# Designed miniproteins, single chains, continued (5): the designs that were tried, part 105

Each design is a single chain, and the fold is of that chain. pLDDT is the mean over its residues in the fold that is shown.

## One batch from the design tools (miniprotein)

Design m19879
Fold by ESMFold2-Fast:
Structure m19879 (fold): chain A 103 residues (1-103)
Amino acid sequence: SELFSTPPPPALLNALRTVSEQGPEAITSLEESIRLQLEYLLKLKASDLIPLLKHEDQTVREAAAYALGIIGDQEAVEALKKALQDEDESVREAAKRALKRIV
């Protein structure tokens, strides 16, 4: 299935926020279905996630920003800096947290 052909469920966004705040150890405390979805996202390359920062759905952009921050790839820095100017406050906050983790 295509990545985010359906918007990420709220539980996945909450899991991404939690892992972003507490670190990767928090993954083991997640419900299995959400944990598997999150682990799948974190196995993707930054190059696969960076285009999602421009997705029409703000929840996809927020999820991509958190995932890029958790992955910590320097390749994402310029795209995340652009996401600091996003229309949606949650996307801007996710990008800010991601940059603090990477830089």
Scores: mean pLDDT 81

Design m19880
Fold by ESMFold2-Fast:
Structure m19880 (fold): chain A 66 residues (1-66)
Amino acid sequence: MKKIGVVFGRDGKEAKELAEKLAKESGLDEAIGLQTDDKDEAAKKALEISKETGADVAVGDAALLK
């Protein structure tokens, strides 16, 4: 099953860099950074990606991964 990482954070650049690091370290197929501080928006986006791709989607908060 395809695995995708989504990292959300107020700083979009930081979120993207942390998403790519998470994907590389955890063996995920793709990484997506979201510029938002709303975890519910991030969760909604992850569900949309999961529905569209059939992938397992992991969601992380950039503030907790830093």
Scores: mean pLDDT 78

Design m19881
Fold by ESMFold2-Fast:
Structure m19881 (fold): chain A 74 residues (1-74)
Amino acid sequence: EEEARIRATVERLLEVLLNSEDPEDRARAAIALGMLAKETGDRRALEPLREALKREEDPAVRSAIEAAIANIEA
């Protein structure tokens, strides 16, 4: 089921974005969320990405989240 697969992938990527100690892993998760949304048209990660941006302190990860949000909103 494509819907279930997209949901599971978004959930895993959000888990990495919110909980990984490695800024590189968090940045990649944000990029992957933006690309997935662009490929599928699924915007469910938009609000979680906005919330993640409020708590993120690493400048590179913040830039990745901002880029992901911009790609989803385009």
Scores: mean pLDDT 82

Design m19883
Fold by ESMFold2-Fast:
Structure m19883 (fold): chain A 79 residues (1-79)
Amino acid sequence: MSKEDIELEAELALLQMQLSVLKLRIERHGITPEDVEALKELKERLEELLEEAKRLGAPESIIKEIEELLKEVEELLEK
């Protein structure tokens, strides 16, 4: 495991935590304009992370995890 792999995994973990917090907020209070903006920002960060992971030749497991998170964010934005 390289320093770059650790940095990708750390960023992915942070984004996973941010999505979990947003999901909890939406479940408790419903979706607000503030939540929509936060989801859009999270989507942009995940898209950037996905491009970086592909560029660096990251393990397929990491790429799939990022793609799964993107799908969850997109599903929440459709609600």
Scores: mean pLDDT 81

Design m19884
Fold by ESMFold2-Fast:
Structure m19884 (fold): chain A 70 residues (1-70)
Amino acid sequence: AEIEEYEKRIEEDPNDAEAWLNLGKALAKEGRYDEAIEYYKKAIELDPNYGEALAALGEAVGKKRELEEA
């Protein structure tokens, strides 16, 4: 539902940095950190000063490393 909603927003407006960030957050909640990282990078490409996306990227990279080490 939520993921599908943001995917539709991106399809209609691929420059919607907020939709890319929120799609990444939804995937991160499911432990899909590789996909979340890609979408956070998209949000940052669209808005390089998007502090929330930059913070989310750092957190997801950290969690991915933790899972790979376990």
Scores: mean pLDDT 82

Design m19885
Fold by ESMFold2-Fast:
Structure m19885 (fold): chain A 56 residues (1-56)
Amino acid sequence: SAEELRAQIAALEAERARLRALVADPSLSPEEKAALEAAIDALERAIAELRRRLAA
């Protein structure tokens, strides 16, 4: 349902916000930063896919 899709999008957006806060830490190693950036990219793709399903 559209309501379930909106709830899933909201949950993923909250997780993306959390990871964005973590990646802003200047003490992170390049490897840690790359891993967090990859996780953020994966979340953004998942959010975009769910938004497409919501629009259909």
Scores: mean pLDDT 88

Design m19886
Fold by ESMFold2-Fast:
Structure m19886 (fold): chain A 60 residues (1-60)
Amino acid sequence: MPKLYRATKAQPAIPGVLVGLEPGDLVEILEERSDGTAVGRSLKTGETGLVGLSDLEEVP
């Protein structure tokens, strides 16, 4: 199963780079990176882009 995370901070959308997030938004992690970021998909908007793992909490 893909891992789900919840955003803890707001993140502005940058098209093709960063997915836009509001606190409480659910993110599906598609690929984890070694630099502490991941490629994620917002379940709210369907947008795909980079997310900072430190600004997310894992949903059990």
Scores: mean pLDDT 77

Design m19887
Fold by ESMFold2-Fast:
Structure m19887 (fold): chain A 67 residues (1-67)
Amino acid sequence: MKEEEEKLFEEEYKKYLEMGYTEEGAKKLAKRILEADKESVTSYVGEVLRAIGDYLDAKLAGKEMPV
């Protein structure tokens, strides 16, 4: 796991550098990918919740939420 995390970080970091991101930006993005992979269960739930939230937000666009 830990060795795979280092390899994943390096690959993502290089990828983002090639895309024209700054060193700091590429490093930050690579770290996010590594963190998401490390907490796959939490990441999966978070991604599903975000997708549902985005879907609901788009579907309810133009409607105000009751406060």
Scores: mean pLDDT 63

Design m19888
Fold by ESMFold2-Fast:
Structure m19888 (fold): chain A 80 residues (1-80)
Amino acid sequence: MLAEGERLRALGQEYLAKGDYEKAAKYYRESAEHYFKAGNLDEARRALRQAIKAAALAGTPQSELLEMAKPYMDAVTESF
């Protein structure tokens, strides 16, 4: 899990450097999900913050940025 989160974070950084903010946000969100599932909450929060930052740079409204947090809240619960 952690190795996958690290690879996804690296992809997020790569796309951020290229100015592809939409893809950067996507990969940072996926990285955060992997870190949350692995129990590495510190890295998960960092990845989530980068995802929100990249989405904001892509022009995503703040209301939509808040909605982006919902999947991670669900991912840390013991649902079904």
Scores: mean pLDDT 72

Design m19889
Fold by ESMFold2-Fast:
Structure m19889 (fold): chain A 55 residues (1-55)
Amino acid sequence: GRIIIGDRVYEQVSGLTYKDVETGEVVTFDSVAALVQWLEQKKAELGAPTVVVEL
């Protein structure tokens, strides 16, 4: 699966671990709630971009 936030793409590595395909930044979440909070933070940072979550 992957997450798209505006022009940023994060590819699922394993479970709740994702990697930014452009920068190589790796982010890991301990819960779905933590992932959702991070998505809201990134959406705010990027000026309310569209968010798409692919399983």
Scores: mean pLDDT 78

Design m19890
Fold by ESMFold2-Fast:
Structure m19890 (fold): chain A 59 residues (1-59)
Amino acid sequence: SQQQRQQIQQQIAQLQRQRVVLQAALAMTEDPDEKAALRQQIAQVEQQIAQLQQQLAQL
């Protein structure tokens, strides 16, 4: 439905903003353990975005 489509698009936009914040943190970090953790978080957010985009394509 149109309502579900709009909700998913808003969730994707929110996750994309979160990804930008995490990428900025990664760029400012020099600790290798912290970089690894941030890269893992970025990968998780990207996976969630991909899943939501797939759901959007099925609507």
Scores: mean pLDDT 89

Design m19891
Fold by ESMFold2-Fast:
Structure m19891 (fold): chain A 95 residues (1-95)
Amino acid sequence: DLEKKIKEYEKKLEEDPDDPVAWIKLGEALAKAGKYEEAIEYYKKVPDDAGANNKLGETLAKQGKLEEAIEAYQKALEIDPGFVDAEKNLEKLLK
């Protein structure tokens, strides 16, 4: 149940508001629910995480914000140059 998963992560953040893992997981659940703007806000709370920037790029691409998606994937690769998923996602947008 996706809605229940969202509420579980929201509750975790009420208890520990500075949990980067919970921010990323909540963003993932919101993106799966089609709540792209909310997902983007949570990924942006973790700007130093390669996975968060990759997921930010995926969500921006789904919104048609391709230039911003490219920037997010490039940021993920700056943080982790070996991030295969970010490299593949960037190549798909440049195709």
Scores: mean pLDDT 84

Design m19892
Fold by ESMFold2-Fast:
Structure m19892 (fold): chain A 71 residues (1-71)
Amino acid sequence: SVQESLEAYQKRLDELEKRIEEIAKELGVDVKNLTPEQRKKIAERLAEELGISLKIAEQLVDDYIERKRKE
């Protein structure tokens, strides 16, 4: 059902956010105050782990940062 698909998508987003936060912790950086260089390092690590392009990983990191800035 659509509800089941949305629930699975939400779980994947939660896992993605946790991975971004873990990568930031490993790098010793604050996700709320990333420099462009730190943002790129997180995106590169995420791209490698997920097997996606750097461009897509950068977009995912940017979306995460924008979401956290609104909290």
Scores: mean pLDDT 78

Design m19893
Fold by ESMFold2-Fast:
Structure m19893 (fold): chain A 82 residues (1-82)
Amino acid sequence: KLEEAIKLAEEAIKLAEAGDLEGAEAALREALRLAREALPVPRAVAAALRAIGEIIEGRLAGDPAAGLIAAAKSLIEFLEAL
């Protein structure tokens, strides 16, 4: 499940780079869902809050694609550090 979550986060980066923000959001949401199922609640909450923070920052900066990419990279780094 963690490996699948990482693959979906990588897919979200590719979709965001291609300008498919809806696809990127869907892939990142699914990655977070799989991480939530694989992780104890405190770690799952920490991963979600970090990803949400990056998404909000990107939207506020006027670059939602960069926010989605940063959120996905943050999730990959978090999962790889386990």
Scores: mean pLDDT 78

Design m19894
Fold by ESMFold2-Fast:
Structure m19894 (fold): chain A 108 residues (1-108)
Amino acid sequence: SVQEEVQKLLEAVLKSLENLIKLAEEKGAPEEIIERLRELAERVKKALEEKVSVKEAIELLDEIIERLEEMARELRERNTPENLELALEIEALISLLSMVRWLLKKLE
């Protein structure tokens, strides 16, 4: 069903965010970046629990992508090898989320 597909895609998004949080913690990322990533993961978790619509899932992904783009920019401005590497990982996740968004849009 459409709802089952939305749930699977959001579960993949949640897992990717959780993996990024672990990587950020291991790299000693700024605490505010880690907290912001955790907030995004909690929002995806809530969307899964509430069984949100395709439209609501797309709106959530749009906001997450915007927040991740802001974080990647801030990390690049800090200009350390660790922060630049984390920015690249965030940019890779943005690409994945854009693909998930495209798949969700097809379900409308």
Scores: mean pLDDT 90

Design m19895
Fold by ESMFold2-Fast:
Structure m19895 (fold): chain A 98 residues (1-98)
Amino acid sequence: MEEIREKLDALIEELKNSTDPQKIIDLTREIMKLADQLPLDERIEVLERAIDALNEKIANSTDRDIQMAAASSLVALATYLTADYNKAGKRDERIAKA
């Protein structure tokens, strides 16, 4: 589990620094694969960090191909994270009602 977190941290930093559209897509897919092996709470945190990195990439890039790669990757991550939030939200609702 620790090794997966260290790899995810490295992949997110590489995602922030990448200027290759294909590398951005590949890194995002690898982050999603590794995050799938984490507990729900840790997975949500990692996916949120990856989304922040992609948002920064879109905001700071003047290259259309980089913006498009980051935007498509953001949509994929946001879809995945939304499913995880729905799982976490239902758990939190049970605690709040207790």
Scores: mean pLDDT 78

Design m19896
Fold by ESMFold2-Fast:
Structure m19896 (fold): chain A 65 residues (1-65)
Amino acid sequence: GGPDARRSAEAARRAAEAGDATAAAVYGWQKGMSGGNRELALRAVAAGAAGDAEAAAEYHQKAAE
């Protein structure tokens, strides 16, 4: 949670905006997420792939909580 979640969300957002949904996914995965948090991280990747950087950031932030 907190600052680490924010930094993960920001990195995922930047990767998604650059069109690199795979890097966004890897970045989220490296934070060692549980099953439920992994589902949120996958939603973040899907949002990033769709070009919705803000939704991607929100999901990554929730995944890190």
Scores: mean pLDDT 61

Design m19897
Fold by ESMFold2-Fast:
Structure m19897 (fold): chain A 89 residues (1-89)
Amino acid sequence: MVEEKVKKLEEEAKELEKKALEYRILAESYEALARMNEAVAKISKDEEAKKKSLELAEENRKKSEEYEEKARELEEKAKELRKKAEELK
């Protein structure tokens, strides 16, 4: 039944969209942590503490970028599934 295939594609798309939103929230959280670590580095008078805070900022920024990329990939897959569902209607 075509109707069952459409429902399955729409459900899969919805799950991917939900997961993409979760990854976007994680990306925003890591970006906020990176900015906090950068701020700590600016006020730190100890060179070792400053270096460590900058390293943490870089790691968190990289994590933010990774989750943003994962979110985009899932959003694209969801769009493809929704397009396939529309083509079957």
Scores: mean pLDDT 87

Design m19898
Fold by ESMFold2-Fast:
Structure m19898 (fold): chain A 70 residues (1-70)
Amino acid sequence: EELRERAVKLQKEASKLYTEAIKAGNVELAKQALDVAVEATRILKRIDAGQPDPEGLERVEARLAELKAQ
């Protein structure tokens, strides 16, 4: 349950960053944020299939944090 909530939050935050990057005209950041949102969706599908990937989730969360810090 916690992993699923984290993956949903990750997808929402990445989608928000994508929208903000598009509004700012930052195409490169928008592309990277979209990639994070896609990976978060894949992680959600794996969790729902009973095959959670906590290490994959941590890596994608770290990537989003790095993008936000730039």
Scores: mean pLDDT 84

Design m19899
Fold by ESMFold2-Fast:
Structure m19899 (fold): chain A 55 residues (1-55)
Amino acid sequence: SISDLKKELAKLSTEELTEYFLKEGNIPEEYREVWLPYMERERELLRKEIAEEEA
C-alpha cells in the first residue's frame, strides 16, 4: 500500500532517497547535488507524517 511505501522510504537515508528519486525519474546522476536539499526536506516530511499517523 501507499502507507507501506511511505514507511519504507522514510527508513532510507537522504542519499538513498535521492538515489531512488533519480532512478524512478530517469534523472542523470549529475543532478544529485541539486536534488539532495529537496530530498532532505521530503524525508523529514515523510518521517513527520508517519510519526503523526502512529501517535
Scores: mean pLDDT 77

Design m19900
Fold by ESMFold2-Fast:
Structure m19900 (fold): chain A 60 residues (1-60)
Amino acid sequence: SDELLKEAERLLERARELRARAEELRKRGTEEDLLEAELLEGMAALLEGVAALLRKIAAK
């Protein structure tokens, strides 16, 4: 399904944005920034997992 593939790509793009923000926060290095970076990395991992499942469904 083209719709599922498009949704997966949107989720992956969002995950890349979150990981880029987390990298910036880790470079700043305050305790609050490091906790926020960890949260954003966790959110990115969830989005990547959902995108992988959507791609698997779309391939059928």
Scores: mean pLDDT 89

Design m19901
Fold by ESMFold2-Fast:
Structure m19901 (fold): chain A 72 residues (1-72)
Amino acid sequence: SEEAERLIEQARKAEAEGNFKEAGDLYVQAADALPEDDPRRPELYLEASRMYAKAGDNQKAAEAGKRATELA
């Protein structure tokens, strides 16, 4: 999907700039924009979890990690 691809590009840019909280939010939005059966969804939630952890947001990191595990 074009929307998911756009959001992934924005997330990677935010991550490269050190904007980890924004990157996490964008990775979650990208995952949510994909079909439920898309294998990239759990990978994107895992990336969001890592970004939130780098931002110090342990609650959001745990929530994103849980979503990744439930879909894998």
Scores: mean pLDDT 87

Design m19902
Fold by ESMFold2-Fast:
Structure m19902 (fold): chain A 74 residues (1-74)
Amino acid sequence: SLMRQGRYEEAAAEYERRLAEDPRDARAWLHLGGVLHRLGRLEEAREYALRAIELEPDNENIRLAAQTLLQEIA
């Protein structure tokens, strides 16, 4: 619905503001990727999921969540 899409756009803007302050926040990149996936912005969602893994390659929670998101996009 348009209301749901509006909430995802608001969430994306919030994570984008957070990332402007801390571009190394791997969780924020991952969450932004998930929001962009819900918005159908699949290429950006993929790029941001990969960036989250790159920032914290030893964080298994981030790797698992990012891999799940990447599988849903593929």
Scores: mean pLDDT 86

Design m19903
Fold by ESMFold2-Fast:
Structure m19903 (fold): chain A 83 residues (1-83)
Amino acid sequence: LSEEQRRAIAEAAEEAAERLEKLGYDKIAELFRQFAEALRAGDLERALALAVEIGREIAAAGDEKVLEIAREFERRVEEIMGS
């Protein structure tokens, strides 16, 4: 990933965090913010570990609104990586 792509994905993660926080999923929101920080720092190992934890927490939540936010984030990541 380029620095530009990492920054764009971090921005998308911060937007997902804001939406999750509005729904009361503060823990998942904080994980997305930590993921964004890791990407901005170029710490890809930490970013990958956080991505796995985020996936587990989303699955555990079992909330369709959380899944919608996750899918929108994935769509944005695909657009950024395809650019």
Scores: mean pLDDT 88

Design m19904
Fold by ESMFold2-Fast:
Structure m19904 (fold): chain A 68 residues (1-68)
Amino acid sequence: SAADAAVADIADQRAMDHRFLDNQYAKELAKAKTPEEKAAVEKRYQDARRIVDDTHARVLASELAAIA
């Protein structure tokens, strides 16, 4: 169904965004030298993850509402 396709497409996009963030997190963490720098990297990663998840949830809700 169109709804199943929308769910699958959004899930795939979210997974790709997660992999991108995970790779960036690993690279930034490797460069962090102090506990303060590591904490800042952790916070940015967590904030970015929440934004990605919230964005994909809103997009999915809008797509499902349009299909209705």
Scores: mean pLDDT 86

Design m19905
Fold by ESMFold2-Fast:
Structure m19905 (fold): chain A 64 residues (1-64)
Amino acid sequence: MGRLQMAILEFLAANPGVEFSAREIAEALGVSQSAVSRALRALEEKGYLARNPETGRYYAPLLP
């Protein structure tokens, strides 16, 4: 798994039960929103995180 994908998972794991947009994660990690958006989609497809369809925000459904 890439460094950005790991950083996103660590960030979400540190904030359990909180939903974040790609922009908010990008601001927190100091990276581009487009890079975060691609990483979030890859992580969602792998089942490592979930997306709230009503808000479009991402969260960690379960801790590892």
Scores: mean pLDDT 79

Design m19906
Fold by ESMFold2-Fast:
Structure m19906 (fold): chain A 88 residues (1-88)
Amino acid sequence: GNLGLELLEEPRKLLEEGKRAYEEEGDLEKAKKLFEEAAKLAEELLEKVKKIEEETGYVDPGLVTIPQKILDEAKKKIEEIEKEEAAK
């Protein structure tokens, strides 16, 4: 079948866990690892979506827009953490 929105569940969960580690726990190392995993899964999903679009001619637009937003947010948070770590 076509790709489903369930594929967004894991990268979204990792992004949420990363935000909790960063904002609630203050654990920069844990937060960075979680954001890196969220970014990796979002990139893998985008690559898979592109391949399926090439093979079938159709994908759900949400499977492009949502993982791109997850990737962008995760990368921004990683950069923010790296700047904070460099300031120590």
Scores: mean pLDDT 80

Design m19907
Fold by ESMFold2-Fast:
Structure m19907 (fold): chain A 80 residues (1-80)
Amino acid sequence: NPEIEKALGDRQTLGEKVLLVQEDGSLVDAFTGEPVDISSLKGKSVSILYPTEEMLDMAVKKAEEIIAAGGTVVSIHRLP
């Protein structure tokens, strides 16, 4: 659906990063699967996705690390 692709593109154009928390606690870009260094998130708006409810505490800890590095966490969501 072209309208969904445009909405997703608009979010990325605003400099928002969508990150997936891996089971080992690493962060990857949710769209590319590329590893993301927390230091690269300084001054960026970030949304965090986590795959299971048991990983919520890890996602919160990663959000705290991103904020400490100078990033802004706008949302934390479980993967559907």
Scores: mean pLDDT 75

Design m19908
Fold by ESMFold2-Fast:
Structure m19908 (fold): chain A 67 residues (1-67)
Amino acid sequence: MDALIEELRRLAEEAAKLGDLKTEQQSRQLVRVLEIFSQRATPDQLAQMIEMIKQIVAQIRERLAKI
């Protein structure tokens, strides 16, 4: 999970440098969602959320790589 949060923070910084405010805010919001789920969700709910966010991270990475 820490690696996923670090990746999202890196993507937010990269998006900010590229002027993609929407992707920056999306990445920051996903970090917050993971932090909330790690504190309040069951292990199964957290695992499901991690898998969903990994898919979103792949999409963000592809989007930023084309700029």
Scores: mean pLDDT 81

Design m19909
Fold by ESMFold2-Fast:
Structure m19909 (fold): chain A 62 residues (1-62)
Amino acid sequence: SAAEQQQVEELVEEIERLLVRNYILGKISKEEAEAYAKRAKELAAQGDIEGLRELKREVEEI
């Protein structure tokens, strides 16, 4: 649905912002940030909203 696509897009954007912030703060390496970004894109391609929420929690706890 359009609502589910919007949730996927918003979660990916939130994860990407958190990864950029953590990278700038020196909390995560470039390689680690790229690995997280790849995971987010793969989950988004599958429409896995629950997987994206869990990944967002993982990135927030860095």
Scores: mean pLDDT 88

Design m19910
Fold by ESMFold2-Fast:
Order: sequence, then C-alpha cells, then structure tokens
Structure m19910 (fold): chain A 74 residues (1-74)
Amino acid sequence: SADDLVKQFNDLLANAGNLSPEQLKAKMIELAEQMYKLGLISQATLDTVKSADRAAFIAGLQKVVAAVDDYKAS
C-alpha cells in the first residue's frame, strides 16, 4: 500500500547512515519505482532519482520527500 511505501521510505532514510551510498541509492530507486506505480510520484521524479548524477539523485530524493509529505498531509 501507499502507507507501507511511505513507512519503508522513512525507515530507509532513518537507516541511511548504516548503508553505503550505493546501497542507499539502489534501495531508494526500488522504492521510487513502487511509488511511481502507485501514483505517489511522477515519471520525471522517478527519472531524476535514477540519474547517475549525484546532484540530480539528491534533487530527486527531495522531490520524493515532498511527495511523501503531501501524501501524509492528505
């Protein structure tokens, strides 16, 4: 469910310090793909998260955070 994905995203962010940058990115991409399938994020946001560019990836994560916050406020 969308609630389960939001929980997984927040749990992943809380645990980010225990993961390598590569592991964090891979898990974030997996969650972002599931969030896209449920309509929580746009294709453009998903593409940004999947970017090989570190700055683009970080910008993509900020957009996912904003989408998660909007969902929780709804």
Scores: mean pLDDT 80

Design m19911
Fold by ESMFold2-Fast:
Structure m19911 (fold): chain A 98 residues (1-98)
Amino acid sequence: KAIEELDPESKELADKAFDYEVAASLHRAAATIAKKAGDLEEAIKHLEKAIEYLKEAIEYYKKLVEKGALVEANEKNIKALEEELKLLEEELKKLKEE
């Protein structure tokens, strides 16, 4: 089959999903650095932002699946991001309880 190019609307959704996924990863890294430095307030702040951006990324990937754009790849990515979200929410809970 020919390579299917994303239509402009699906490309915009994919670009937004990717931007939010990158933002989540950067905040996750910042949270890890803050935690190692003993700055629990900054670690919590960055984990909350990572969770927020990860939820946004998942929603944009779900919109791509709904439009029929790269369904198998996007469904696999959604599953991976949902597992990451669960781990981040568990880490945030532990930091708030300690």
Scores: mean pLDDT 84

Design m19912
Fold by ESMFold2-Fast:
Structure m19912 (fold): chain A 86 residues (1-86)
Amino acid sequence: MKLIITLGNGKTIEFEVGDTGQNIIDKLKEAGASEKTINAVGLAVLSIGELTRPLTEEDLKKLAELLQKYAKFLTDPNGIKEVKIE
């Protein structure tokens, strides 16, 4: 199972079971996500657990659901265009 985030700038980032919330934040920063997007993702990750904890399959599903809701409000060029689970 993978969590896939596509940014408004067209960059796509993939995350797997065992990745940490900190890994998600760092990769999104590297991909050029806006400060608003990073803050929203940080809040979503912290609502699930500690930034350094390995994420379970259930955590990734919950995170995807939260980020899909947040994407509707993160419409800037470096916001979130799409969130999916594969």
Scores: mean pLDDT 86

Design m19913
Fold by ESMFold2-Fast:
Structure m19913 (fold): chain A 67 residues (1-67)
Amino acid sequence: LPDEIAEVARRLVELWEAGKVTPEERKKILDLLHKAVDALNAGDFETAQKYIDEARKLLDEAEARAA
């Protein structure tokens, strides 16, 4: 899970630097990552995974739109 959060965060930085995400999309993905970290710190790995999956979906959608 921590490695997955780090991967999603790196993808967000890469897409942001490439101009492939909007400020609104960046904020939404960062909010999901914060929720994932909060769930992970609470020991709720299932909820953490859900937020990671939602963040990945948004990144995939932004990347597909930019292609």
Scores: mean pLDDT 81

Design m19914
Fold by ESMFold2-Fast:
Structure m19914 (fold): chain A 73 residues (1-73)
Amino acid sequence: AAIDREVTLALLELYVYFEGQRLGEVLPLDEAIEKARQLAEKLSDEAGLTPEERQRVVDAAIAGAKKGYERAL
């Protein structure tokens, strides 16, 4: 159960990271970060994540947005 939850969280983090990266490649950085954060928060709410798990997902989304922006420079 705990391992299955960690795998689910890792997949969610991976998803929002790459979605954030896609946003960062085409949007201004501030807009990419905001949209990535909103996506991460929405998905975390829908999945019933704890505050600690939500923070992991939000951090992954923002990291993705920044990476996408850097790749587009």
Scores: mean pLDDT 85

Design m19915
Fold by ESMFold2-Fast:
Structure m19915 (fold): chain A 87 residues (1-87)
Amino acid sequence: SLEEKLEEIVKLLKEEKYEEAAEIFEEILKEVSDTTEFHLKLAKLITENFSDEEILEIIEKLTSSENEKVKKLGEYLKFIYEIYGNE
C-alpha cells in the first residue's frame, strides 16, 4: 500500500539509505493519481517522524546528492515541508 511504502521510506531515511529510499519514492510517483491526498499523507508522515531540525538536515543531504533520484526526493521533500510543514 501507499502507507507501507511511505513508512519504508521513513525507515530508510533514518538509516541514511538514501538511494533505496529514492527508488521506492520513484515507484510511488508512478502510481499516484491524487496528488493532493499524496502531499497531505507525505506531510503528515514527515511531521510525525522527524523534528524540524532533522527534516531540514535530511533535505540538505538529499538535495546535495550526485544521485539524480536522491536529489529529486530531496527537492520533493523540501516542497512538501515549505507548503504543508505547519500541519
Scores: mean pLDDT 83

